# Designs tried in a protein design run: designed miniproteins, single chains, continued (2). Part 7

Each design is a single chain, and the fold is of that chain. pLDDT is the mean over its residues in the fold that is shown.

## One batch from the design tools (miniprotein)

Design m4212
Fold by ESMFold2-Fast:
Structure m4212 (fold): chain A 91 residues (1-91)
Amino acid sequence: MEAFKEKARKMAEALEKEVQEYIKKKNRPLTKEDEEEFAKKYIEEAVKLLKEMGFSDRFIELFRKAMERGEISEEELEEMTKELEAFKKKL
């Protein structure tokens, strides 16, 4: 639990610092292209963390699709909930 919280915090801090440094270097706010690039990096780091925690391939696939689309269907949400409950039973 502590290890996950620490990794999540470090990931968020690293991403925030990278964004701030990029803005400073370019001397302009983020463009749509910049935002899409940072979003892709965030999704990949989150997927890596979920894999390290032992989440199922199906849960990771649904998470990636939801993040890429910016929305989730009721059916996909129900399936993710079932995968999450299956994961909890292994703990």
Scores: mean pLDDT 72

Design m4213
Fold by ESMFold2-Fast:
Structure m4213 (fold): chain A 78 residues (1-78)
Amino acid sequence: SAAEEALRRALNALDADGRNALSLALEAKSLEVVEVLLRYGASRESDPSLAQPFRTPLQEAAARRDAEAVRRLLEALR
């Protein structure tokens, strides 16, 4: 579905350094954000076709250790 595709794209989007939201949360050592991302199906596997020149709001929230923003963004994609 369009919602599943949007969620998959958001979870697997890579920044300029090849990092997705889960990778950024792990680097930030935010276990709460990691748990939320894993609940929504985030994976350590990368899809190079989803690379972007800048970070998405989800990647920014993960890097900031903002679990509430991560949760709200993922819920909006469901």
Scores: mean pLDDT 75

Design m4214
Fold by ESMFold2-Fast:
Order: sequence, then structure tokens, then C-alpha cells
Structure m4214 (fold): chain A 91 residues (1-91)
Amino acid sequence: MLEKEIEELLKKLEEYNPEFAERFKAEIKRIENEVKDEKYKEEILKLLIEQAKLRLYALENPDLSDEEREKIREKLNELYKKIEELIEKSK
């Protein structure tokens, strides 16, 4: 199920911004390589999917206000911190 959602997100990201698609692929590969615990891996992948969805939303909505873009950036930073915390806990 997650694999299909990841594939669909990658296709959409590549249409708007190939660099974001490559980053998303690299992040998934990093988690597959660094996280051995399957439960932590699943939780982290779900957070990566949430990050990708937020990036895609910003790309699909170029007319977002600076305030709305800042809120998205803050949410992305929160997700990044949570991902790094879960990776550390998986060790």
C-alpha cells in the first residue's frame, strides 16, 4: 500500500519538479539502508510521504501567500526533526 502511494507521489513530483522527486527517492533509500526496525521504518516512511504531499501541495498552488508558504516550511521542518528523532531511536 505505501509502495503505491510513493509511486504516485513520485510521478506527480517529477511533473512539477524533478529535483524534489530525486530528493524523495534519496530519502526513501536512506531510510531503507539506515533503519533496520520494520515498525520505525514504516512510521518514518509515512512521515516522508506527508513531507512529499506538503511539497506537492506547494507546487500545485503557486499562488500561495508568503504566510502560507512559511507555515508549510515550518511543518516540513517539524516533520524533518521527527524523522531524524525516529532514525536515532531505531539505532
Scores: mean pLDDT 83

Design m4215
Fold by ESMFold2-Fast:
Structure m4215 (fold): chain A 84 residues (1-84)
Amino acid sequence: SEAERKEVLEEMKKFKKKAQKLVKQAPTFSPQQLQQTLDDIQTETRKLLDKMDKAKIDPIEKTKFMFFAMSVQSELWLQIKLKE
C-alpha cells in the first residue's frame, strides 16, 4: 500500500542518517567497535531490503539504497583494515 511505502521510505531516511553519522565517527572507534558497527549495518540493511520487497518499493530506489549500503559497509571495512 501507499502507507507501507511511505513508512519504508522514512525508515530508509533514518537508516541513511544513522549510517552517515557512524561513518563520520568511525575513525574514533576501536577495531571491535568497528566490527560491531559493520555487523549491525549489515543486519539492518538485510531487514530494510526485505521490507522494501514486501512494500513493492521501486527497483531504482532499491538499487540506490543497495549502492549506499555497500559504500557504507566498504568504508567501515576499510577502517578495520587500516587499524590491523
Scores: mean pLDDT 87

Design m4216
Fold by ESMFold2-Fast:
Structure m4216 (fold): chain A 87 residues (1-87)
Amino acid sequence: SKEEVLKKFAELLNEKLIKALEEGKLTQEEVDLANEIAGEAIDIFYKTGNLEEAIKYLEEKAEELKEKYPELAKILEEVIEETKKLY
């Protein structure tokens, strides 16, 4: 289901964010930003019923983050790519 894809996205993102924070690769501010972006994508899905729109939003945000937060952008891109393999 589309809900199961979003659940897997959230699990993968949380796993990678926790590991990167523990390894000192991300700041708490970057983790908070990732959680805000993920919440906005989930909100898009629940309002529209469109998983592809939620994924597009995440891809656009990952691109915007590349200059200022390259490690966060990389993590987000990796999670998006893994999520796309589920549907």
Scores: mean pLDDT 86

Design m4217
Fold by ESMFold2-Fast:
Structure m4217 (fold): chain A 73 residues (1-73)
Amino acid sequence: DKLVETILSLSETEQKIVQTLYLAGPLSARELAEKLELSQSTVTRSLKRLKEKGVVQSERVGRTTLYSLSPKL
């Protein structure tokens, strides 16, 4: 399954983001950076890659962008 192969191909940082979104629900890049003790730039770069892989989706809620796991996972 290409989707399973995609998930298994994730970097350690990408895997931690996916686990955090699974447990905590939709979060901003700032909240993910705070929870994972990473820089916001590292989290933003990883989120971009996860979106390109179809693992994560983004939604605008007011002035904030929230990230969540794709329903196709």
Scores: mean pLDDT 80

Design m4218
Fold by ESMFold2-Fast:
Structure m4218 (fold): chain A 94 residues (1-94)
Amino acid sequence: SMKELEERFEKVIKELKELIKERKEFSEITKKAIENFIGEAKKLFENTKDLKKREKIIEVLEETVEKLKKAKSDEEVLKILQEAAEKLAEINHE
């Protein structure tokens, strides 16, 4: 349902925001990259009306959160965000 997808989206965005607060070892540049990624993800989700595309967006974000939790360096975080952005762009162009 639309409400279930919106609740899942809000949960994943909250987890991304918590990563910025908890991972004190991340550089300011890396934290800003995550914040920018969150902003772009929100904009994409709000502008996407198709339920299947919305679900795909959420799945990419959920996978991204799990990868970011395991990331050990700023470089690894930036690579994870780049891969996620590429997947989101592909969904947007479908």
Scores: mean pLDDT 85

Design m4219
Fold by ESMFold2-Fast:
Formats: structure tokens, C-alpha cells, sequence
Structure m4219 (fold): chain A 60 residues (1-60)
């Protein structure tokens, strides 16, 4: 099922984002800006995946 597979992908990406946020909190001041950008990028990807899941649900 495409909806179930998309949900599993979202869950995996959410866990990856949490790890990235923890790394950002532990990072040196010099590395934090790069990790902040990575977090923002990953959040955008997650929003797109959630939007795709909603679209699939509405069409099902």
C-alpha cells in the first residue's frame, strides 16, 4: 500500500530529524549554523512527504 509505505518513510525521516536536532544541540558554535540549515531542509522534506500522504488519503 502506497499510503502505508509513505507513512513508514515519514516515521523514518522523523527519527532522522530528531537525531539531527540532537546533534545540532551538541555541536560547536562553528558547526551549529550548518546543522541549523540541515534541520530546516529536512523539515521541508518532511512537510512535502506529509502533503503527499494527505493527497493519497484524499484520493483513496
Amino acid sequence: DLISKTDEMIKFQEEALETLKKNREKASPEDKPTLEEAVKYQERVLEELRGLKEALIKQA
Scores: mean pLDDT 82

Design m4220
Fold by ESMFold2-Fast:
Structure m4220 (fold): chain A 74 residues (1-74)
Amino acid sequence: ASMEELLKSLLESAKKLGIPQSKLEEIEKEAKELREQGASDGHVLTVAVSKIVNLLPSDEDIFRLMEALNRAST
């Protein structure tokens, strides 16, 4: 999967876990800015995952996010 596909799947999974659309749009904007600054796909995804994880209320939600990302990367 492309970085764009992985980022989209990550944001969709985060939305299903209850993260507000405004926060998802903020993360997507930051990811785009990092890419424009020459950051690697791995760095962009790591930053996006970290920001989403910090917004999730439980370890179970973090596990569900990681499972969804793993499915999207297959």
Scores: mean pLDDT 78

Design m4221
Fold by ESMFold2-Fast:
Structure m4221 (fold): chain A 98 residues (1-98)
Amino acid sequence: MPSAEEVRALTEEVIARIEAAKTSEEIMAIFEEFEAWVRAQLRAETDPALRRLLLDEFARVADVAIEKLLAMGDDAAALEVAQRLAAFEAEADALLAA
């Protein structure tokens, strides 16, 4: 299980990869990889502080992806990321309430 420091370090690496990406396809692939990783961590993690950090860092990565996709003129991909974030937050609220 990652520490808070490891979660933050991975988030910064993912953000740097998104900023360096040259295509919407690369951004979406990086985002989907991070989403899958965060979902797996939330399923295994019982520490409320680390669960909240995972959710906050996922939202931060989603925001960076949306901004870059919009800057590239890919409004459809930006909307997909926004919809995935909204769905994830709804699912996470249900998971945290359980």
Scores: mean pLDDT 83

Design m4222
Fold by ESMFold2-Fast:
Structure m4222 (fold): chain A 74 residues (1-74)
Amino acid sequence: TEAVREFLLALVEAVKAGRQPAPVVLSISDLARIFGVSQAAVSATLRELEKEGLLRSERVVVDGRPAVALTPIE
């Protein structure tokens, strides 16, 4: 969970610094696989960051597959 949080915070900072365009489209399933956590843990971390006012998330579809689009909050 902490590794996912650190990754998402680094991603927010990269977007704010102009090194990453927004929105950033991510697969929850891919993040769960990469970090070795459940999809529920990834979703919980995203909700925590949204509650803290750091990002917004929107459900999107990429190539017919569910994904999430992330945009930092100013």
Scores: mean pLDDT 77

Design m4223
Fold by ESMFold2-Fast:
Order: sequence, then C-alpha cells, then structure tokens
Structure m4223 (fold): chain A 60 residues (1-60)
Amino acid sequence: SPRQAEIRRLALELADKAVEYIHKIIEYRASGDPKYKEEAERINKEMDELQARLDALLAA
C-alpha cells in the first residue's frame, strides 16, 4: 500500500540520519570543532521531524 511504502521510506531515512548523527558526534569528539556539533544538532532536529511523521502514519 502507499502508506506502507511511505512508512518504510521514513524509517529508512530516519536510520540513515541516525548513522550520520553518530558520524558527526565522532568528528566533534576527534576534532573539537564546534561546526560538527552544530551539524549534529541540525540532524537531531531533522530526526525529530521524521519521527513525528512516522508516528502520525503509524497512528493512522
């Protein structure tokens, strides 16, 4: 169904963002460069938005 396809797409996108978030945290710990922390915070916000969309679809 279109809904199941959208759920799968959002879940995979969320997983990809989680991996990217971990990479940015590792870069921040290794370099101390605040730019990586800012990038991690932006990714975390994007993950919250994706989770909200996924939760809405699962509740429907």
Scores: mean pLDDT 89

Design m4224
Fold by ESMFold2-Fast:
Structure m4224 (fold): chain A 114 residues (1-114)
Amino acid sequence: AEKLKKLDEEVQKKYSELAGKKIKEKGESLDPEEVEQILREVLEYAVKMAKELGLKPMKREELLKRAKERISAPESKLEKILDEIEKEIGEIPGSEFTVDLVLRLIELKLQKEE
């Protein structure tokens, strides 16, 4: 419980720092491609931090369930995107904020295909 809370706090801080820096450098709102890059970097940080904290990754079945509850898309498409994310970034920890970032990344990838 405390380790998951620490992970959420660290991930939130990292996201705010990266997003804030990018907005300041650009002087305007971020493009979808810039948001995707920030999400990827923060998720890579979350995976690394979770390993350092000794946290187990969330099971694929649970990630897929969370994705289906939030995102209106075929299950096969959600599974394919989750497979790609896990291959690119690594095993996703079960912290609430990290999972929310994964779902946002899935939404962005789906919009790019529509």
Scores: mean pLDDT 81

Design m4225
Fold by ESMFold2-Fast:
Structure m4225 (fold): chain A 87 residues (1-87)
Amino acid sequence: SAAEKEKLEKRIKEYLEMILAYLSRKLGQPVPEPTPEDIEFVRELLKKLNLELSEENIELLAQIRTLAGDEVTEQVLSMIKGIVELG
């Protein structure tokens, strides 16, 4: 289970990095540093969804929120929840 969790976290990280790169190119903006407010927003969404992610993946989601806003972040997190639930 621990090894499977690590593999899943790595897959999520690669997916989030791909999305972040795509959004950066589309918006013509560099990947931002996440704000404390964006990190807290992601933590609250994770709590509501009863989902646990690594600190690296939380920071990547916070960067997505800083770059693209609430709706995009919520859509991405919904997709991640689907990935986690399917394994």
Scores: mean pLDDT 85

Design m4226
Fold by ESMFold2-Fast:
Structure m4226 (fold): chain A 59 residues (1-59)
Amino acid sequence: PDEAAVQAILDVYYSLPESARPAFLAYLERELAEGKAAGADPQRIANTEAAIRRLREDL
């Protein structure tokens, strides 16, 4: 994964109020599933997976 792209996703998540963070995480998980199904750019898929993994480790 591209660390700068992963960090950008994390920065968005932590800029949100705590009450909004679960919805954003669910959005990322849905985007990942849809991206995989649609054959989206592998780099974007890897970046989203890495961001989700880091957020899940923090939870």
Scores: mean pLDDT 80

Design m4227
Fold by ESMFold2-Fast:
Structure m4227 (fold): chain A 61 residues (1-61)
Amino acid sequence: MTEEEVLEKVAKILGMSVEEVRRLLEQHPSARVALAMAVLAYSIETGEDFREIALAVARGV
């Protein structure tokens, strides 16, 4: 999974634009962990498995 694909999926899951996600990561490198936690929380709430996406954004593919 490419960095581009990860950012698009994270943006879609969290109801953000890809540009907003990119800006957040540019300004705050620690934002990757926060985004991963948000994706995991959404996974729990919806019952859908987004663990691979959360792990990918946390690792910085």
Scores: mean pLDDT 78

Design m4228
Fold by ESMFold2-Fast:
Structure m4228 (fold): chain A 74 residues (1-74)
Amino acid sequence: SAAEVRALLAEFDRRVGRVIEEGHAQGLSTDEIVARLREVADEAIARFRAMGHDDVAAQLGEWADELIATVRAS
């Protein structure tokens, strides 16, 4: 349902924010933060695909690539 999609997207967004915030706070390298972000993104993408939301999965993949590029540029 749309409500389930929204709830999973909100959870994904919270996990991404936590990875970045805690990674910087702990002094993790950019590569370590990127690796954790890729794991979180890949898990979310696989979950949305399993639910039949290929369009959401594709958008998440695109967004994740842009996010990772931004983190690497920082």
Scores: mean pLDDT 84

Design m4229
Fold by ESMFold2-Fast:
Structure m4229 (fold): chain A 87 residues (1-87)
Amino acid sequence: MQTLLAELDQFLASSQGTKFVFLFDKETPTAASTTLREYLLSKGIPYLQVLLNDEQAKKAGLKTLPAVKVVICEGSSCTSKTFELQE
């Protein structure tokens, strides 16, 4: 969790352009998902929550939940980065 939060914080601080944040989570909240939501709320970061089951997470290429995806758009170009729990 701490590594994910540190990487996410650094990426959000260093990146320019319009940012869209997606929080991928399970229907039942975990301690990790609660920590991520509290982090985003404390920073005033608007996000869209997307609830996934295990099969949907695998199809999305996610190894673990919760995960955060940030889409950055600068002009007509958009890029994305996904942050997952390590281990």
Scores: mean pLDDT 75

Design m4230
Fold by ESMFold2-Fast:
Structure m4230 (fold): chain A 77 residues (1-77)
Amino acid sequence: SSKKAVEAVGKALLGVAYQLDGDNASASKAFLEAAKIEYDMGNYKDALFYADRALALDPSSKEAQELKQKAQEAIKE
């Protein structure tokens, strides 16, 4: 839905804001939320992009690792 698209953009912008503030932990979580919304919408390339960004900020995030794998598999035919 259009509401989900706006929500995903909002989470991504929040992630950027946290990064500019130096809060990598909050930035990682915000990008992960954007990735989850994109995945739920079937936007697997965008989900992968945000999951990669979340992992760059928190390499230990199991949820971001799992979402990255799911998005990669959805892209690979």
Scores: mean pLDDT 87

Design m4231
Fold by ESMFold2-Fast:
Structure m4231 (fold): chain A 99 residues (1-99)
Amino acid sequence: EEWLAETERRLAELEAEVAKFDGMSLDEIAEYYKKNRGKIKRKIIEYERWADEVLTRARELERKGDPLAPRFRELAQRMLDAVERIIKRYKEAEEKVKA
């Protein structure tokens, strides 16, 4: 339960980050990326690893027949979707910087 609440909190932070970047133009994201490339890449890796940990937890709970397993799987999928969305947006910005 505590681990579930912590995961939901982290997901809310990540989804807020996605919403922020969805509101930015490609030029604004490209400028932010140029200034913060290393920090952004590290943050993405951290969230990808967190999502993998949540997914691993979901699989372990599924093996044990735990009723919380579907909830953890849902959270893991939402985290992965959010990370993919951020990565896609940064790749678009990176291509713009190179052009």
Scores: mean pLDDT 76

Design m4232
Fold by ESMFold2-Fast:
Structure m4232 (fold): chain A 60 residues (1-60)
Amino acid sequence: SDTDQNLTAAAQEARQEYGSQLPQYKQQGDQGDLDARRLYDMMTQGGPGLRRSADEARSL
């Protein structure tokens, strides 16, 4: 579906741009940065984490 295609594209873009900083986002999330935790979860969990993060971003 268009939704799945958009979520896949967003995940690929995030991994391409920020994948090298994945350990840094994990550490920041562990220190209480909720945005960093969401990015880490999105990039590592895929669909479930990505869908939640994308929906939150789109509703802003």
Scores: mean pLDDT 64

Design m4233
Fold by ESMFold2-Fast:
Structure m4233 (fold): chain A 86 residues (1-86)
Amino acid sequence: MIMSTEEVLKAAEEAGREALKEGVPEEAVRAALDAIRQSLAGKETVTEDEIDRAQMAGYFAASRLTSEEQAALLARLFAEKVREAA
């Protein structure tokens, strides 16, 4: 699967909004989104493997600022939004 970077970043923003509604701290969401943006920086299109690495980067960034459960929730929401966009 190949997606535009814009579509993946839109999915990340949507996942972040849902995570905030579920009680994930804003700082953790912001860190995850920044990590995802950084991992995809300079790419016009991204592969499934690159999306998986971005998800992992977001998970680890969030896990430093919140519980493992909340970091995992954010990562799951991101994967769900990416599937909806594909």
Scores: mean pLDDT 85

Design m4234
Fold by ESMFold2-Fast:
Structure m4234 (fold): chain A 80 residues (1-80)
Amino acid sequence: MKPTLEEIIEAIEKLAEELGKDKKLTFEEIAKLLAEKYGLDEEAVRILFDSLADYFKLSMDEKLTLEEIKKLVEELKKSI
């Protein structure tokens, strides 16, 4: 089942509590960690992150902090 933006935000927040909010990861690395730790569909999260990257004109290879990525997902949610 495809995760909601709210579920992704909550999972990123939990990941930030475990790894630190300043931990820098790519969208691909975060999608994998969210799937492994919280049971989210990795492919669905990756597709959503591709859309997020396109929306904010970011590269999927760019390393961002967990706090920055959470803020981007929150902004995307407000824009939809």
Scores: mean pLDDT 79

Design m4235
Fold by ESMFold2-Fast:
Order: C-alpha cells, then structure tokens, then sequence
Structure m4235 (fold): chain A 97 residues (1-97)
C-alpha cells in the first residue's frame, strides 16, 4: 500500500534523527531496525532499503547509508531532516482526512 511506504520513510527518518548523530548508519543496522519496527523478514527489509536507495531517498557509500535531500540530491542536514519529517507527517494526516 502507498501508505505503508510513507510510514516506512517516516520511521527511517525518525530513526536517523534520534539514533544517528552524524546521519549515517550501516545497511545491516538499518535492516535490523526495519525488521524490528515492521515485523518483516530480512529479505523484505533489504528489498525496501534497495528501493529507497534506487528512488534517491537514501544514499549508499560502501556499507553505509544516509538520507538524501530530494531537492539537491545531496546529504541532508539535521534541520532539513526535521522539515522532511514534518512534511511527511502532514501528508499522512491529509491522506487520513
């Protein structure tokens, strides 16, 4: 469902904001987070991660990933991450209205 992808994106961005001070995490740590948060298999979590990288939502460098600013295609600041979380929460609220 389209709503599930928005929930996934929100959870990942909130994970980076709260748990990752430099906004970088290993792919395996992010996969473990997604598995625990959504109760899905490792294969499903990896599929979602790969899709988010392909869509330009996350950037991969070696075995590490970071959120990408959709307007610039560059690494996101903490302030930009907070704004994106607000925008996605607003879209989720509007979808429920």
Amino acid sequence: EIGELTKLKLAILEYFLNEQPDLWVSEEELIDFIMKKFGISREEARGYLDGLIEDGFLKRVGDRVSPVNPKTGEEMSREELEELIKELKKLEEEALS
Scores: mean pLDDT 78

Design m4236
Fold by ESMFold2-Fast:
Structure m4236 (fold): chain A 72 residues (1-72)
Amino acid sequence: MAVEYARKMLEAYKAGDFETAEKYAAKAEELLDELDEEERLEVLRLQAEAAEIAGVTGDLDASLARYEAHLA
């Protein structure tokens, strides 16, 4: 079930277990072609949320620089 794999991926990202997150991301992607449109949208939404979490840890300096630029 790709939605469950996407959910486990998100939980792994939240826990900082990036290896487990990548494993479940790959499984969710493998099953995307077998999903209906509603399920595909849910998987993509969960993947976007996981990417946002990963992006925050990877792009903290860039995000902080943008914030500082707008603050003053």
Scores: mean pLDDT 67

Design m4237
Fold by ESMFold2-Fast:
Structure m4237 (fold): chain A 62 residues (1-62)
Amino acid sequence: SAAELAGLAELEELRAEAEEVGYDPEVEKMIRQAEKYVREGKFEEAGKYARKARELIEKRKE
């Protein structure tokens, strides 16, 4: 679906940002969980995990 493709594209961008700040197993775990939920059509749950990953990425920039 268009929503699935859009969600996967957003998570790919988030993964690129994560790579810039250095490897974090928690960030990778959150991104993988969000990808799983996007593929299952559970976009609300996917968004929660994507948000957690972004919070962790932003903390690494500080």
Scores: mean pLDDT 79

Design m4238
Fold by ESMFold2-Fast:
Structure m4238 (fold): chain A 89 residues (1-89)
Amino acid sequence: MEVTTETYVSDSGTAVGTGRLISPEAQRAVGTLTVKAEESGETVTKTRSVDLKEVTRSGEPARYYAVITLSAKFPGEKVSELTVSVSLA
C-alpha cells in the first residue's frame, strides 16, 4: 500500500488535508483530518470514507486508488497543528 498526504492552510484560514492511497485490495479508504486552533487549543476531527477505484493495468498486479480531501476552519483563529491520514477501512 502506498500513501501520500498533503496539507495546507488557505488565505481565508481554512485548513485542507488531502490523502491519496494506492492499494492492491478492493476496499474502502478512510481519511481523517485533525486540526488544532492556535489560540483556543480547540481540536476538530473530520472523517470521510470512499470506495477505491480500480486502476489495474493489463498484466500487472491489482491496483486500486482513492483520494480524500477534508477541510476545517476556525473563525478568527489560526491553525497551530494540521494532520491528515488515510488508511484502508
Scores: mean pLDDT 79

Design m4239
Fold by ESMFold2-Fast:
Structure m4239 (fold): chain A 88 residues (1-88)
Amino acid sequence: PLENILAAVEKAEELVRAGKYEEAAELLRGAADRLDYLAKTSKYKKELEEIRELLRRAARAAEAGDGEEALEYLRKAKEKLKEIIKEE
């Protein structure tokens, strides 16, 4: 369910704010892989693929130690996820 992805994004935001960048990146890669699987059977495939890309960019920014950039990608991903959840 998309609510589990949203929870993972919110947890990743907490980890980034705490400076736990490696843990945040690992969590985000897992969430991105799960989104790839969910997108295959969803009517929102294109939108979920866009969110997956945002999570991958957030993970890369976190790995680079750029917490501000990571949080901005996570904010965008969270907004898009909430829009899809609201429509369902």
Scores: mean pLDDT 86

Design m4240
Fold by ESMFold2-Fast:
Structure m4240 (fold): chain A 94 residues (1-94)
Amino acid sequence: SAKDVLEEMIKLYEEMLELVEKDPNAKEELRKIIREMQELFAKNAAKFSDDEAAVVLSSIADAQLALDENYPKEEMIKLLKESIEKLKELLKKT
């Protein structure tokens, strides 16, 4: 279900947050998690409405941009926490 996919997305975001807090230079590991999120979404896209899909995709894109642009640790942590909260709110509505 869309709910199960959102729960796994939140888990992957929480893993990214923990990794950034421990080692903000672990870019290869962070890229791997972002790829896992992209693949998870691609396989399950049909389970989401267009509006739900837009929220998930924008959250993934924001994380990818922050990694590619070398956001400072504090800004990356803030972004990931905000994305987790947005996904949790989406989960409540799903």
Scores: mean pLDDT 85

Design m4241
Fold by ESMFold2-Fast:
Structure m4241 (fold): chain A 73 residues (1-73)
Amino acid sequence: KEEIFQKTGQIIQAAKDAYEQALKDGHSDEEAERIAQQAAVDEAYKLGIIDKKLPDPEEGVRLAAENLKKLYE
């Protein structure tokens, strides 16, 4: 449904915006990628795709991807 596509788009946009902003703030590419991952996780939590915040952004991104997959099934 349209709602799933909109939520996916919002998560991607949040990650892109965070990455660009981090680069403008003088962060390295590696740090900007970590900041973008955290922004994606935060947006997924805000949109109700994940029910809990994880301390590790990498794990949070994985959980968000799994929950998005379940929404398409």
Scores: mean pLDDT 70

Design m4242
Fold by ESMFold2-Fast:
Structure m4242 (fold): chain A 91 residues (1-91)
Amino acid sequence: SPLLEELEKIIEEGIKKAKELIKDEEMRKKFIEALLTAKQYLLQGKPEEALKVLEDVKREFEKRGDEEGKKLAEEFIEKLKEWIEKVGSSV
């Protein structure tokens, strides 16, 4: 499915950017785990649960004062929302 290939590319890009931009190893791991968990929820047809996982890690970045990590989380929340809309428009 072209939509599944697009989702895989979004998640792979997120993991790559996390490794490049998130300097805190614990938060980098949490963000990568959040992306992979969000992917699993999206594959199960649970978009609200997928977005919640990323919103939770965004809040952790905010609590730590990690502006770069917060912006990265916001970017991937937006990309996944756009993907969810494409799936809804195709059904």
Scores: mean pLDDT 87

Design m4243
Fold by ESMFold2-Fast:
Structure m4243 (fold): chain A 77 residues (1-77)
Amino acid sequence: SEADKLLEQAEALVAALLERMKTLSVDEQRALTDQTLAQLKEMFKQMVAAGASPVQLARLLALASEVHAETRRREGQ
């Protein structure tokens, strides 16, 4: 389904962000995180329009939460 494709793209986007965060400064990580979260928010809207299930929408929100948690963890170190 279109929602499944969007979810797969979102998972790949978050995985790429987390990998890049290993080599970026805290300020660069914040900028990239803000961009990634904006993209995930737009993908959420597209998934809703595509008729995504509550489970699929919850998975996208979990990805956004993972991004927030990792950014805060790195800021605290």
Scores: mean pLDDT 83

Design m4244
Fold by ESMFold2-Fast:
Order: sequence, then C-alpha cells, then structure tokens
Structure m4244 (fold): chain A 92 residues (1-92)
Amino acid sequence: PMQHLREGVERALALDDPKEQMRAVFEGVLAALREAVDPADLPAIDLLERGAETASVTPEEAARLEEFGERHRELIERIVAEAKALVDEAKA
C-alpha cells in the first residue's frame, strides 16, 4: 500500500501554506521511495532530498541521480502518478 503518500497528502491538507503543503507531499514521496528501494540506493534518495532543499547538485551528483532515475523509472512513475491521484481525490 502507498500509505506514506496518503499520509503526506493528509498532512498537506491540514496545512495552510502552499509551500508547506508541497513539502509534505514531497516527504511522502521520498518515504515511499525509501521503503521500496534497496538500502544501497538510500544515499541517492538523500541526495534528491538535499538537492530539492538547496536547488543545487554537482555534475557528479546529477549523474548519480540520472542513473538512479533510469534504474527505477517505473517505480518513480508509479509513485508520482499515485501522489497526483491522491491529491486530485483530496481536492474533490
């Protein structure tokens, strides 16, 4: 079950600030990724979180994120689609 995504959306709905709402959804997505991937891939998810916070990554870090994205493309697409569906349901 995509429980972390649902929890993220529920937290977002309790918040009044759009930036805090987006952060809650993003945290839910990261938690879902962390649960679904091998422990060896956790540093790449930590790098995604840091990159989102700082809006900056090195070329070497960008290459690692690209490789991670290619290996987990189907998983990422599924999690993003589910997050969108949960947000759309919550707005209805």
Scores: mean pLDDT 76

Design m4245
Fold by ESMFold2-Fast:
Structure m4245 (fold): chain A 98 residues (1-98)
Amino acid sequence: DEEAAKKLGISPRTLRAIQAVLNEGLSVREAGRRYGLSRRQRRQVSRILRRGEENDRLIQEALELSKTQPIGEAAQKLAEKLNLPDPTAALILLQSKK
């Protein structure tokens, strides 16, 4: 928990709020109330969740492309969209989602 929060640049309470939204279906406001988040921390939760949804969408698009294109090309396009320096990271993400 604390290591994951540090990697994301957020407090452990903000990470617990994100987990409650994802695992329990709480709204950002309800999770913020449960964990005593400030307005700034609630905005951080919303931004992280929005980025997560966008990343999942891009991964699914790349998986669909891999049905008609070599997986290396799909991984390269995903790396460009996620602004990753190395398509190897994108390839690992695609393989983990199969």
Scores: mean pLDDT 68

Design m4246
Fold by ESMFold2-Fast:
Structure m4246 (fold): chain A 70 residues (1-70)
Amino acid sequence: MSPEVQEVLARTSSAPVSARAAALTALGERYFAQGRYEDAAILAISALGESPGDERAKRLLRAALAAVRA
């Protein structure tokens, strides 16, 4: 896992669950736009760990996994 992803997870850990999930998903979407698909997938998985019903995070994970090499 990249140091930037670990740092985001650490910084958001004390925020409310909804705020953490939203922040992780937003950063993951930015990484996806930059071609960092593995980091985007990790952030989406982390957001779903905080909020399993988050449709935005589910869409990001689906898109990131489709873009990652098998």
Scores: mean pLDDT 76

